# Designed miniproteins, single chains, continued (5), part 77

Each design is a single chain, and the fold is of that chain. pLDDT is the mean over its residues in the fold that is shown.

## One batch from the design tools (miniprotein)

Design m18659
Fold by ESMFold2-Fast:
Structure m18659 (fold): chain A 74 residues (1-74)
Amino acid sequence: GLVIRIDDPEDLARLRDYLESKGFVIPSDEEARKVLRAFDTDGDGVVTAAELRAALARLGLHPSDAEIAALLSP
């Protein structure tokens, strides 16, 4: 889909793999969900491309449009 869902293990795995590729250590699915909840400021369980880009910038990451698209794809 065009969003990341906090409760989707596949979306969590894609985000975790991306963050680990950038030098972050995500030791569990609970830690991945914690990171994703910090991105979901609206509390709806869904992170859009714009929200993801803004949240990753807060972590010092500047993903390309292609990287954002890859994170949002199944």
Scores: mean pLDDT 72

Design m18660
Fold by ESMFold2-Fast:
Structure m18660 (fold): chain A 84 residues (1-84)
Amino acid sequence: EVLELAREAIRAWLAGDEERAAELDERAMELMREQVSTPEEYARAYVEALEAVLRALRELGAPEEVIAAVEAALAAARAALAAL
């Protein structure tokens, strides 16, 4: 559910519907927070969500700058998880 909402948010963002993308992203983040009880679980879920987003961006042919930004976010999220 959360990953599907994240994919739909990315599709909306790539289509230029920034309001819809923001709404879907906020809903996905809210569900993620409600489903995890510990910082470690949250960090792991966030890494998995970013990995799915990165895969979707590559499949949809997103601009290199967008892919690079998500790769940077994923690297930071992985570092945060490793520090827990």
Scores: mean pLDDT 73

Design m18661
Fold by ESMFold2-Fast:
Structure m18661 (fold): chain A 61 residues (1-61)
Amino acid sequence: HMEELLKRSRELGREIARTILDAFAESVEEFKKVLEEKGLLTPQTIADLERFLAEVERERA
């Protein structure tokens, strides 16, 4: 069943992509937590992180 094989291939690809994105997002969130605990999470630091994430997202789009 070629149709079934294609369905499973798409589902697996989607899950792999989501796992990678989730791992990346979790790493950034962990870093933000550390900065917040140390009192280093300023509006400027938040803006820098958001700009970095936007750049990564643009490269993937």
Scores: mean pLDDT 66

Design m18662
Fold by ESMFold2-Fast:
Structure m18662 (fold): chain A 70 residues (1-70)
Amino acid sequence: SVDDVFELFVRRVKEIYGESPEVQALLEKMGERVRAWLEANPDASQQEKDDAFAREAERTMEELERLRAE
């Protein structure tokens, strides 16, 4: 499920980037965006949900890499 994939993503992010307030805020924003997309697309297929999650994960990873570069 998307929730299971999100939990795995959160765990991996914390392993790589740590558990700073800045990392937590980016993960919370990602969770809000994923939730909003799912609420707007209740009849979405599993593939469409996976694709939407992948886009939000890529965006979040880019923001995390910028944070780490500081």
Scores: mean pLDDT 84

Design m18663
Fold by ESMFold2-Fast:
Structure m18663 (fold): chain A 90 residues (1-90)
Amino acid sequence: SSALEQERLELNREIGELLREIGDLIDREIEAKKKLEKEKNKIEYLEELIKIKEEALEIAKKFGLSESVLEKIKKQIEELKKELKKLKEE
């Protein structure tokens, strides 16, 4: 039916938007990690990685991803924040 075709098109659009947003975050994470390896100021790039992961968490919440996915992202953010704190204290 035309109604089912409209729902399929809308779902495909939503999936396309999600994949684009995830792809953008992955690319940004790869670039931030490359810069972290090459640059003397590790603090700046760790702060950028934390922002990327916080954006990933908001996207995951927006698209209703499972609690296990949300917990994994939160754990990654906590690990990055611990590393940042260690660098700022040393």
Scores: mean pLDDT 78

Design m18664
Fold by ESMFold2-Fast:
Structure m18664 (fold): chain A 73 residues (1-73)
Amino acid sequence: GLERIRELIRRLGLEDASLYEVVRALYEAAMREYGLPDSASGEEKLRALKRYVFGDESLSDAEFMRLVAEALE
């Protein structure tokens, strides 16, 4: 969860980055990890992102964004 986001932020040099830059970097990493095409649905991409970051596809979009924001605090 939060520790994984903080580790990714540190590894990618995004400690001073905006929430949008962090989410974009996590998204790019998730798409690469799971080999999803750009044509995949937004739902499939978001599920992959949730699985990649937290290991839990069942997180709500609001909860996911809250946890990412907390990692940047």
Scores: mean pLDDT 75

Design m18665
Fold by ESMFold2-Fast:
Structure m18665 (fold): chain A 100 residues (1-100)
Amino acid sequence: AAPHPAALEFERVLFDPSASVEEKVAAGLAALRELLAELEREHPDQTEAIALLRELVARIEAETDPNRALALLLVGLALYQDVRQTGRASPATVAAARAL
């Protein structure tokens, strides 16, 4: 797929040593929302993965620990990548999302 502006900004911020964990979480949450919208449009049949990603977005928005928020965000991005690459969420990624 073509690069998404929010996803590109998150990649930049994630590898910026001057960026705070809070800034990384904010950029990553914007990226995850953008990627979730793409998944809902391109793979609407992946109802479990979409529901898990929506749940993760809501949990990240409510999370007060920025390190825990970052962990939830990385699991959400892994779940998106699984669906994009294989057309389904892997059991390991689903288990990781459920365990957090």
Scores: mean pLDDT 79

Design m18666
Fold by ESMFold2-Fast:
Structure m18666 (fold): chain A 73 residues (1-73)
Amino acid sequence: SEAIDRLEKAAVAYLTDSRLPEERRIALVVEVARTVDLTDEDLQRIEAALKKAGVPEDVRARFLARLRELRDA
Protein backbone atom coordinates (compact mmCIF):
# COMPACT_ATOMS: atom_id res chain seq x y z
CA SER A 1 0.00 0.00 0.00
CA GLU A 2 0.99 3.67 -0.40
CA ALA A 3 1.02 4.13 3.38
CA ILE A 4 3.41 1.18 3.87
CA ASP A 5 5.64 2.47 1.05
CA ARG A 6 5.74 5.90 2.75
CA LEU A 7 6.55 4.36 6.15
CA GLU A 8 9.35 2.20 4.66
CA LYS A 9 10.92 5.23 2.91
CA ALA A 10 10.66 7.35 6.09
CA ALA A 11 12.19 4.57 8.23
CA VAL A 12 15.17 4.11 5.87
CA ALA A 13 15.71 7.88 5.47
CA TYR A 14 15.46 8.85 9.16
CA LEU A 15 17.13 5.80 10.75
CA THR A 16 20.19 6.23 8.45
CA ASP A 17 20.38 10.02 9.16
CA SER A 18 23.23 10.60 11.65
CA ARG A 19 22.34 14.33 11.94
CA LEU A 20 19.51 13.56 14.41
CA PRO A 21 19.76 11.80 17.81
CA GLU A 22 18.76 8.11 17.61
CA GLU A 23 15.73 8.44 19.94
CA ARG A 24 14.44 11.42 17.91
CA ARG A 25 14.83 9.47 14.64
CA ILE A 26 12.85 6.53 16.05
CA ALA A 27 10.15 8.84 17.46
CA LEU A 28 9.66 10.62 14.09
CA VAL A 29 9.20 7.35 12.17
CA VAL A 30 6.83 5.95 14.84
CA GLU A 31 4.61 9.04 14.33
CA VAL A 32 4.34 8.13 10.60
CA ALA A 33 3.46 4.54 11.62
CA ARG A 34 0.51 5.74 13.78
CA THR A 35 -1.49 6.36 10.56
CA VAL A 36 -0.89 2.81 9.23
CA ASP A 37 -2.59 -0.51 10.07
CA LEU A 38 0.51 -2.72 10.40
CA THR A 39 0.38 -6.46 9.67
CA ASP A 40 3.09 -9.05 10.47
CA GLU A 41 3.94 -9.07 6.74
CA ASP A 42 4.41 -5.27 6.80
CA LEU A 43 6.74 -5.55 9.82
CA GLN A 44 8.80 -8.25 8.04
CA ARG A 45 9.01 -6.06 4.91
CA ILE A 46 10.16 -3.01 6.91
CA GLU A 47 12.74 -5.09 8.84
CA ALA A 48 14.16 -6.46 5.56
CA ALA A 49 14.38 -2.93 4.06
CA LEU A 50 16.16 -1.55 7.15
CA LYS A 51 18.64 -4.47 7.15
CA LYS A 52 19.34 -3.93 3.42
CA ALA A 53 19.86 -0.18 4.07
CA GLY A 54 22.49 -0.95 6.75
CA VAL A 55 20.55 0.26 9.80
CA PRO A 56 22.35 -1.13 12.92
CA GLU A 57 20.76 -4.19 14.58
CA ASP A 58 20.14 -2.42 17.93
CA VAL A 59 18.36 0.50 16.20
CA ARG A 60 16.29 -1.92 14.07
CA ALA A 61 15.31 -3.94 17.17
CA ARG A 62 14.21 -0.87 19.18
CA PHE A 63 12.27 0.61 16.24
CA LEU A 64 10.49 -2.69 15.46
CA ALA A 65 9.61 -3.12 19.15
CA ARG A 66 7.94 0.34 19.06
CA LEU A 67 6.00 -0.64 15.91
CA ARG A 68 4.82 -3.91 17.52
CA GLU A 69 3.62 -1.99 20.60
CA LEU A 70 1.71 0.40 18.34
CA ARG A 71 0.13 -2.51 16.39
CA ASP A 72 -0.88 -4.36 19.59
CA ALA A 73 -2.34 -1.30 21.34
Scores: mean pLDDT 80

Design m18667
Fold by ESMFold2-Fast:
Structure m18667 (fold): chain A 65 residues (1-65)
Amino acid sequence: GERVLITATEDWEATRPDELSLRRGETLEAEVLAVDANGRLLVTRLADGETGLVPLSAVEVRPAP
């Protein structure tokens, strides 16, 4: 998948095991696996290998160098 840097622009609390929680200002290096029609991004967080959904409305995504 595509390697990206994800920055949380707001807090997001995961409500399901398939979601990742985010805190405003948190930055993640991640691999993009899928984008759904509801504005969710399925990513694998590289720091711990956790895979989950994050809302596109709560994050800024940029390409990793």
Scores: mean pLDDT 80

Design m18668
Fold by ESMFold2-Fast:
Structure m18668 (fold): chain A 85 residues (1-85)
Amino acid sequence: GSEVTVKVVGTPEAAANAAATVRVELNAKGISSESEVKGDEVIVTGVLESPLSVEEARRKAEEAGERAGKEFGAEVEVLDVRPAK
């Protein structure tokens, strides 16, 4: 598996909505995810349980982030993707 970390920046409303959308899309793609509010940033952390690892998790996170950022006017950045083991 792999672990992915995504940062969402915007107004509190835009960041919350975008982070929720990222989380829903990652969960739908098999990446179990959670979010934490840190001031004007929201950090979404997810784990891809598949043995297909870093590249697949990054691609799915980038796709989810691009859609959510466009929809809610938030900036979404994939900070890190690493093996979970």
Scores: mean pLDDT 74

Design m18669
Fold by ESMFold2-Fast:
Structure m18669 (fold): chain A 65 residues (1-65)
Amino acid sequence: SPEQQKQISNLQLLRGLYQIVRNSNEYVAKITKDPDLKKLNQQQVQDVSRLIDSLDAQIKVLQQQ
């Protein structure tokens, strides 16, 4: 339906924003010499990756309806 297509589009946009956040945290973890900051950014990469996985699951369900 048109409403489902709009919902999928909005979820895909949100996914793209989370991907930017994940990539930024990965970059900081790669360049930092501070082990505490590296650990924090690595944890944020894991947390954001799980949010992306959740969005991908939601998009898949909507696409199958």
Scores: mean pLDDT 90

Design m18670
Fold by ESMFold2-Fast:
Structure m18670 (fold): chain A 90 residues (1-90)
Amino acid sequence: MLSRDQLDQETQDSLQRMKDTILKKSSADSLERQAQLLLERAREALRRGDLETARRYLEQARTLVDALSKLDPERAEKLRRELDRLEEEL
């Protein structure tokens, strides 16, 4: 908790922005990692001809990519392109 009168307003605002940036970055990294794992599992299911399992993994990956797009649209776009490519194989 910030102590009253201990920091000027600009310093307080800068600390809050830094905190928000760190939280967003951590969440984006986690979402990207989880989505990549789901896409890999979907690819393995497609290779086995297990279309139902592949569809379920792609659906889960889509949810994570949509969440990632709100935090980091550029990283989400790369995963979305791979997701779309795999969905074409269903």
Scores: mean pLDDT 76

Design m18671
Fold by ESMFold2-Fast:
Structure m18671 (fold): chain A 74 residues (1-74)
Amino acid sequence: GPVAEAARKGAEQVGGATPLGISLGVEDAAKLEGPQAAFYAGLAAVIYVNLTGDGTGSPELAAEGAERGARIAK
């Protein structure tokens, strides 16, 4: 649906970046609703994967993780 699509697009846009200082993105996601929340949840998942590895995380897998997290959060 539109929420899942927004989350995937958000993750895809960050796929080329290793954000070393974007814990800010996680906090901003908590303030947002609907498609904006999904977009930033996707970004947060990509950030998490890159921080727990060496920056080689998969945006597609991160987007799927964010979608599952959004379903649980409902």
Scores: mean pLDDT 50

Design m18672
Fold by ESMFold2-Fast:
Structure m18672 (fold): chain A 88 residues (1-88)
Amino acid sequence: SSYPQAVLNIRRNGVPDSQIRAAVDAVVSANSDLVDSYDIDLDDDGGQITITFKPGTPQDTAVAILQQVGRALAALGVAITGGRYIPA
């Protein structure tokens, strides 16, 4: 795949879906020139956020954007349980 991805695993700590989605949407919107698509998959306890970047997005840039998502979620009380980068 020519599209690199970054994945963030979370524990919700009771934070509502609407707040998690709004925080992710805000970071994606601020980086819309580099983000191709994103997915938010939430269950009662945790979830996974996947960001798909446009072809040619450098790994350091993709990781920095994932860290922006992590910081926004941590500010809400969400725990970050893991993260990974998937090369194109």
Scores: mean pLDDT 90

Design m18673
Fold by ESMFold2-Fast:
Structure m18673 (fold): chain A 82 residues (1-82)
Amino acid sequence: GPRELAEGAARGARDAAETFNQPLVVEGFDADGRLVARAEGKTPAEAGYAMAEVLSRIAEANGDTELAEAFREVAERLKKEL
């Protein structure tokens, strides 16, 4: 489901930041190709949060309220780990 998608994407971003020992920049675009969100994760935990936050903003920009709420719940949980 949407929550599992966001958790998987966040975990992938975290694991990438940890594996390469590098900051990640996540940028999100709406369906029209407009930049709607940008976030930088300097730690693995921040990279996971950045991914979930950007996914929430993309869903919101595309008008998918249910998807945006599911992604926001994941982002809020990950934010508590910062």
Scores: mean pLDDT 86

Design m18674
Fold by ESMFold2-Fast:
Structure m18674 (fold): chain A 97 residues (1-97)
Amino acid sequence: MSPELEEAVRETQLLFIRAGLEDEAYRLGGLVTELEARGQEELALLLARTLRRLLEQGRIDEAVELLREVEELVREGRYEEARELVEERLEELEEES
């Protein structure tokens, strides 16, 4: 794992844990490991950063739902759809900032 990706994942996992969402923190770690194994490190980084921003804004339910939807798409090999979903969510966050 790159240092940048490792830091983003660690920070996001700590925010999930602070929210009482230890299972979601664990699932994010597993998902990132799978994405790296598939050469999807940029998607993993984008996901971790987007989830971190949602959690920092107190949008906890949206972070949980995004993680769930990305897990489902990744399980099906639908990496481009997962990327589009994460990018759309990040754009919404940037417009509201």
Scores: mean pLDDT 86

Design m18675
Fold by ESMFold2-Fast:
Structure m18675 (fold): chain A 89 residues (1-89)
Amino acid sequence: MDQEKIDILNRVINLAVEKGGSATTKEEVEKAAKESIEYGKKLGLSEDEALAATASGLFMAGLMSGDKEKRYQLFEEGARLAREAAKLK
């Protein structure tokens, strides 16, 4: 059971990395976040788990970005989602 949940979390993280890494504007970063959260919820994650997994993926996409502006846009959205997830716990 714990392993299945970890596998779902990793799938959401990977989706957020892919979609966040492909985003070129702040609006596309926000869209990538929303799509990754909805995907996680569809797979059975709670709201806080989906937000946390998506935040983790966006931070990883930011770290892999060669563009500083894009990096900080990804970090900003990731930090916002992480704060929202923390409030739900």
Scores: mean pLDDT 85

Design m18676
Fold by ESMFold2-Fast:
Structure m18676 (fold): chain A 68 residues (1-68)
Amino acid sequence: DEAVRQAVRLLLDAGYITPAQGEALYREAVRAGLTAAQLFERVARQYEAQGRLEAAAWARELAALSRE
């Protein structure tokens, strides 16, 4: 799944997740049949719950772009 791989890579490049977390996240997303947009929305909600509003806003924008 190209879109999901690219989504995880973007999160890694931004420093939001570790490589180990990226591997786990990719595996879970593929197994659950998540789209890149759904992955970004899930991550955004998690960051909002943690008070990381800038990271959450970034992930929401990527989710919107991924939905097309």
Scores: mean pLDDT 76

Design m18677
Fold by ESMFold2-Fast:
Structure m18677 (fold): chain A 69 residues (1-69)
Amino acid sequence: MSGAATIARTGLHDLRRFLAEPNSPEARAAAEAAIARLEQLYADADGVSEEEAKRVATEEGRRVRAAAE
């Protein structure tokens, strides 16, 4: 697997685990949007650098964390 695919898959796993816990509607919506973004990243992984994949995953994680607090 490419490094970008591994980063996207790891982020997706973490977000799905987050959604298994009780969440506010805002946190849930943010996590669902982040999942959609990381699924797109995984689909496009062969054309994406590991650096760009880390940037996208970090930004989506930050958005979900902000919505959860």
Scores: mean pLDDT 79

Design m18678
Fold by ESMFold2-Fast:
Structure m18678 (fold): chain A 73 residues (1-73)
Amino acid sequence: SAQEAILREAEKNGGVVSVSQANLAILEAEGLSPEEKSYAGGEIAVEGSRNPGGKLTAEEAVAAVQRGLKRAS
């Protein structure tokens, strides 16, 4: 899942991900439609814009993906 890929990236990067890292994890996730990926990426961009340097915690990134997937549904 996109959430699992983001958690793995956060583990590699000291518990945080950049917007670019989270978007790459979303793009590499299997089983998501282009629309689901678009909404998830949009929520990541919004959340990242609130933090200096565009860094998100694993929890913030996962929550943003879940919000995007709900919007796509």
Scores: mean pLDDT 79

Design m18679
Fold by ESMFold2-Fast:
Structure m18679 (fold): chain A 77 residues (1-77)
Amino acid sequence: ALVVDLGNPERLVEKLKELGIKEVTLLVLKGVDPSELKKLLEEAGIKYEVVEVDLDDIDNVIANSKAKTIISDSPLD
């Protein structure tokens, strides 16, 4: 699954746990610190790979992604 952290890593990890997801690719905007999200994923037993993206490239990365599921910490998802 492809995941985007919009500033609430605890909510993001809870969504991943509810969906039973065990491995994720993290899309991290350049200049954002993913340390808290990484810690929460490790505590939840979820494997992760980090991919840094520029804000201008994020739509293209998502559109060209082979990921079947995109998850964010948005309350509207």
Scores: mean pLDDT 69

Design m18680
Fold by ESMFold2-Fast:
Structure m18680 (fold): chain A 84 residues (1-84)
Amino acid sequence: MEEEFAAFLANAERIREAVTEQLLRAGEAAGLEEEARRAAEEVARLIAEAAEAIAAGDYKAALEHLERAEAVFQAFVERVRAAL
């Protein structure tokens, strides 16, 4: 279990970086750079909260934070798609 927590924490950081880059690039392409920055900051915060919940053994809270992060990401992706 502790070993699984370490793997999740390492993956969370990589996912945070990849998602942040994707949001910023998509925002630049669509002319939504400020919205992309806000979405990236919110997603990064939610991923950090999920990592803290995982470290505390609160899988329910971690899942809820990740679901919120996914919702923010998807909402921005749809916003970009509509703008293009």
Scores: mean pLDDT 79

Design m18681
Fold by ESMFold2-Fast:
Structure m18681 (fold): chain A 90 residues (1-90)
Amino acid sequence: GLEEAKERLRRMARVAETAAELSPDPEIQKRLREIGERLREAADKATSVEEARQAYDELLPEVGKALIEAFSKLTDEERDRLAAALNAAT
């Protein structure tokens, strides 16, 4: 239903927010926070399952790209910590 679709957006927002908190790069941190805010706004404003799904489909590639870039800037130890935190947030 609509609440499940909205929760999927909020879950992805938590992933972006968690990655932002653990990113040592200020530019990546800023971009991940902006993506998280967009996901939360989409969840809050969605009035139908279709609207929530469209927002998710549009924002998912942005999250993926930002996460790949975030991981590329980390040491192996920091990467393991981020992966563990993202698993906990999901």
Scores: mean pLDDT 82

Design m18682
Fold by ESMFold2-Fast:
Structure m18682 (fold): chain A 71 residues (1-71)
Amino acid sequence: MEEELKRLEEELKELEEQVEQFKKNVPTRQEINALLDRALALKERALKLGASEELIKRIDEIIDTLEAMLS
C-alpha cells in the first residue's frame, strides 16, 4: 500500500510536469484527451487505494485544467 502510494505520487508528478509543458506549448486536442484519460485512471486508482484528500485534490486540479483546455 505505502509503496503503491509512492508510485502513484510519482505518476502524478509526471502528469503535473506534462500539464506545465502544455501551458508552454499549444497541445492538440488529441494530446489533451490522452493526458485526461491518464489523469482519470490515476484518480480511480487513488480512490481505490484510499489516497489522501490532498493527493486526490492534486489529481482533480490536473483534470480541471485539462477540461478547461478542451472548452
Scores: mean pLDDT 83

Design m18683
Fold by ESMFold2-Fast:
Structure m18683 (fold): chain A 97 residues (1-97)
Amino acid sequence: MTAEELAIKAYEYAEAGDYEKAFEYGLKAAELLGIEAASDEEAAMRAVLLGYALKRGVSVEELLREALEEAEKNGEVTEEQVEEARARIAARAREVE
């Protein structure tokens, strides 16, 4: 099985809700593709995103950009910072007469 076939299989398992198989096939695809990541879970996820791109015909760069933006929002923004942003929006709404 090629690395691309493993990536597509990982995506298909993830879409079916079989996350254990998605992880197994994703990790194998990541190893064959030389995907470097901080964890096995991250490497497997990158391979699943590649499989999605191959299956759907969308660019990997677009998927990675969306995933990075979401990870940045979750990793660099605390719940307290989200609450502050909401408070600032509410304060501005009160200033609009």
Scores: mean pLDDT 66

Design m18684
Fold by ESMFold2-Fast:
Structure m18684 (fold): chain A 83 residues (1-83)
Amino acid sequence: SHREEALRAARAGDLRTAVGLLLRDRSHVSLALAIFAQEYGEPDGARALALILELPEEQWLAAIERAGKAPDGAAAEAILREF
């Protein structure tokens, strides 16, 4: 799965590579993750994406929904750390 490679790229701060890998999966969840991370940009989007990808997959959509309502990347990161 490209998801493990995307997590490694996100942990390295490489948002472009992480998003590219997620989009190869062509799933609804992977697309939602890519859109979410790109909205916050670099470096905040890479950190937020890594935090979501480290959660159990069952929590990913709930994490996107809660963090996506945050006003900025730092607030999104704080919400994700509470999972």
Scores: mean pLDDT 79

Design m18685
Fold by ESMFold2-Fast:
Structure m18685 (fold): chain A 78 residues (1-78)
Amino acid sequence: SLKEQGEKLQAIGEALGELLYDEPEEVRREKALKAAKALDIPEELFNKALPLLIKHRVRRPPRFAGTPAYEKAVELLT
């Protein structure tokens, strides 16, 4: 569902911010795409969200920490 895809994208964004905040935008983009593919997120939806996931290097406490989507994103980004 769109809600599930949105939660997966948010989990990727949070994991990206926590684990790869110091990495260049290109590296973060590449790893985010790989994680999105592995989590079966439609590429069109990922591309629409990508500027929000990458442009703001905001380190906030992970809202989705401990969820399966977040744990999978952490594995895929490391």
Scores: mean pLDDT 74

Design m18686
Fold by ESMFold2-Fast:
Structure m18686 (fold): chain A 92 residues (1-92)
Amino acid sequence: GAIEQLELAIEAAKEAIEEMKKGNILAAIGHALRAIGHILDALRQEPDNKLVQEAAKKIREAILLAMQGKFEEAEKKLEEAKKLLEEYKKQS
């Protein structure tokens, strides 16, 4: 269900943050893209969920920042996205 996809998205976001902290930028981007995939699967079930939509936006911003070499800003956006996904899970 949507909750299972969100749990997978949260796990992927955590892995992206860990790899970003280690300086493994390509691995971090890979996990961030995986998180977006799970978010899209959740939105297929609940398309009007604004917290999940905002989380996807934050992850896309993080990927762009990482590609620009702005790694601290990218990490912050990933942390913000993770918090939004965790908040949705509490409401679900």
Scores: mean pLDDT 86

Design m18687
Fold by ESMFold2-Fast:
Structure m18687 (fold): chain A 70 residues (1-70)
Amino acid sequence: SAAEERARLAERYATQFAQGLAQLAQQLTGLPTRGEGRAVGPDAARVTVTIGDETYEALLSASVAEAALS
């Protein structure tokens, strides 16, 4: 269904975004860097980026996208 397709795309997009951000951070800082994206609900995905000993998190949600279109 369309809902399942959207969830799958959100998960893959979050993962690719996290990886790209991690690669950029590694180039700028020279520190060990890792990025991971994961679905945390039906219409939400979490992006986690670790730079050295610090971890940063961001939430990507369909609700935010819908609010922007309204």
Scores: mean pLDDT 72

Design m18688
Fold by ESMFold2-Fast:
Structure m18688 (fold): chain A 68 residues (1-68)
Amino acid sequence: AKEEVYKKVEEFIEEVLNTPVEELDKLWEEKMAELMNILEKLPSEEQRKILEEIAPKVQKAIEEARKK
């Protein structure tokens, strides 16, 4: 459900901020796979809206993690 996607995004952001720079690429691949799996359960229109909403938040978290 939609709530499940947002929960995973929040978990992903928290993990990114607490992950060493060397492991960020691996974490990104794992979390994106999980998010896409959950998104597949939603209608295409809702998938697109959620992706547009979460993309800037995730990117900002990764940029902050890289500053470590």
Scores: mean pLDDT 73

Design m18689
Fold by ESMFold2-Fast:
Structure m18689 (fold): chain A 76 residues (1-76)
Amino acid sequence: MDEEEKIKKEIEKVEKQLKNLDTARSNYIKTANEEIKKEKDPEKKAQIESDLANFLSMIDEVRKELQKKLEELKKK
């Protein structure tokens, strides 16, 4: 397998990981928002919002690393 084929496969892998990450992010936001709407306790609502913010921060960091890797692979 030549180097170009290896790079192409790695690009496809990273792009798939980014797509899966975006899907997971959207699903988590949707479920958290539905729970927030159903929750009547302000303290529990605040906890769900805090958990959502922490999850989004973590996902955004992973996404940034994957995007950087993708850009480096595309430049080869």
Scores: mean pLDDT 82

Design m18690
Fold by ESMFold2-Fast:
Structure m18690 (fold): chain A 113 residues (1-113)
Amino acid sequence: AAPPPLSPEEQAALDAFLETLVSRLSALVDAGASPEEVIALVEELRATAPPILQPVLAEIIERARKAPSLEEVAFEITAILQRFLAELLAPVDPEGSAEALARIDAVLAERAR
């Protein structure tokens, strides 16, 4: 079944959260941070995350804790977020979904590879 449509407030909160997450992840990757530092950032941001992202961020944290390198952590975060956004936002905002996915992919793939 398709996920329920987001309210305008939930969409704005999701967009703002994703921009913050991408910006902070980019800074950590650029600085050569450890996987543990990336996980700590996601755990901190989870406390203020929109409810719809709570289970997604929990999955990211659990998978990232098993990753041996920063590149693997970045890959897991990207893969989980891409799947979530593609399924959730495509029927409501296909262009916004594609742009968010492209930004996440470009930041993490460019810096991690």
Scores: mean pLDDT 70

Design m18691
Fold by ESMFold2-Fast:
Structure m18691 (fold): chain A 79 residues (1-79)
Amino acid sequence: SEELRKRAEETAREAREARELAEEYEKKGDVLSATGYRLRAIGEGVEAALLKKKAIEEGDEEAAKYAEEGMKAGGVGEL
């Protein structure tokens, strides 16, 4: 569905933004902020994993693809 694709795309975007912020704070030596953003990225990656499962069940290949991007950005299911 369009709603599922938008959700998956938004979750992937949020996971990427959190990952990028974590890397930026790590470069600055701000371990606490870097850890906080890494945990956020992981949380978004977990949501992406759930969205991918739903997308597969509904046969929405585009939503599944966006969800997989979110999983990778969040460090969830990188294998």
Scores: mean pLDDT 85

Design m18692
Fold by ESMFold2-Fast:
Structure m18692 (fold): chain A 68 residues (1-68)
Amino acid sequence: SAMDELIEEQLARFEEMLAAGEDPDAAFRRVARELLERLIELGASREEQDAAMARFYERAGELVARRR
């Protein structure tokens, strides 16, 4: 789905920011904000926004855990 592709795109961006040595908390806040803004622009419902953000948070957390 378009939302799944958008989540994968933002996760890839997050990984690149971490690889570039950016602060994980700052990088996370930036890509999460960008994801939410893009979901709103696409006309995603509040339920769709919440589901997509929850999935992003889960997978971003796994990414950070793997780098520790």
Scores: mean pLDDT 86

Design m18693
Fold by ESMFold2-Fast:
Structure m18693 (fold): chain A 87 residues (1-87)
Amino acid sequence: SFEEFLKKVEELLKEELKKVKDEKVKARIESLINQARKYLKEGKIEEAMKALLSAVTLLLTYLDKEGKYEEAKKLEERINEIGRESK
């Protein structure tokens, strides 16, 4: 389900955010995760998914800029795995 997908991706993002030193990037990602949760509570699944994907994209972009390519790759692989398991 999308709710299971969101929960697992949120948990993964929280672990990665502990490594993020840029407080502005961290706050923006947290805001997008909170927006996704709000949309999910309202039954707005498409809006929730867009907010979640924006959070993921921002984190991946940040990791690439910081040269953390291995962390970015692992994050992408884990999100894809969660997506397959959450169907």
Scores: mean pLDDT 81

Design m18694
Fold by ESMFold2-Fast:
Structure m18694 (fold): chain A 77 residues (1-77)
Amino acid sequence: DVRRQVMRQIIDSMHDAGAMTDAQRQQMMDMLRTDPDAAYDRVVDRISRILGISRATARRMLDDAVARVQARIAARA
């Protein structure tokens, strides 16, 4: 759940920044619903390309972002 919420926020942020079209955003949201692993790989690839970093670094950044959100939720419980 938290991972999907973070990925949705990243997709929305990329769309808001003009890094993807409305159609691409819809495709990514559909993938996130039907094939979350494929959606994760697509988000990692997009971050890698946008920032000019390796996929391994992009994956680490995404995983760190999810962990930070999970920690904030846990701290409020």
Scores: mean pLDDT 77

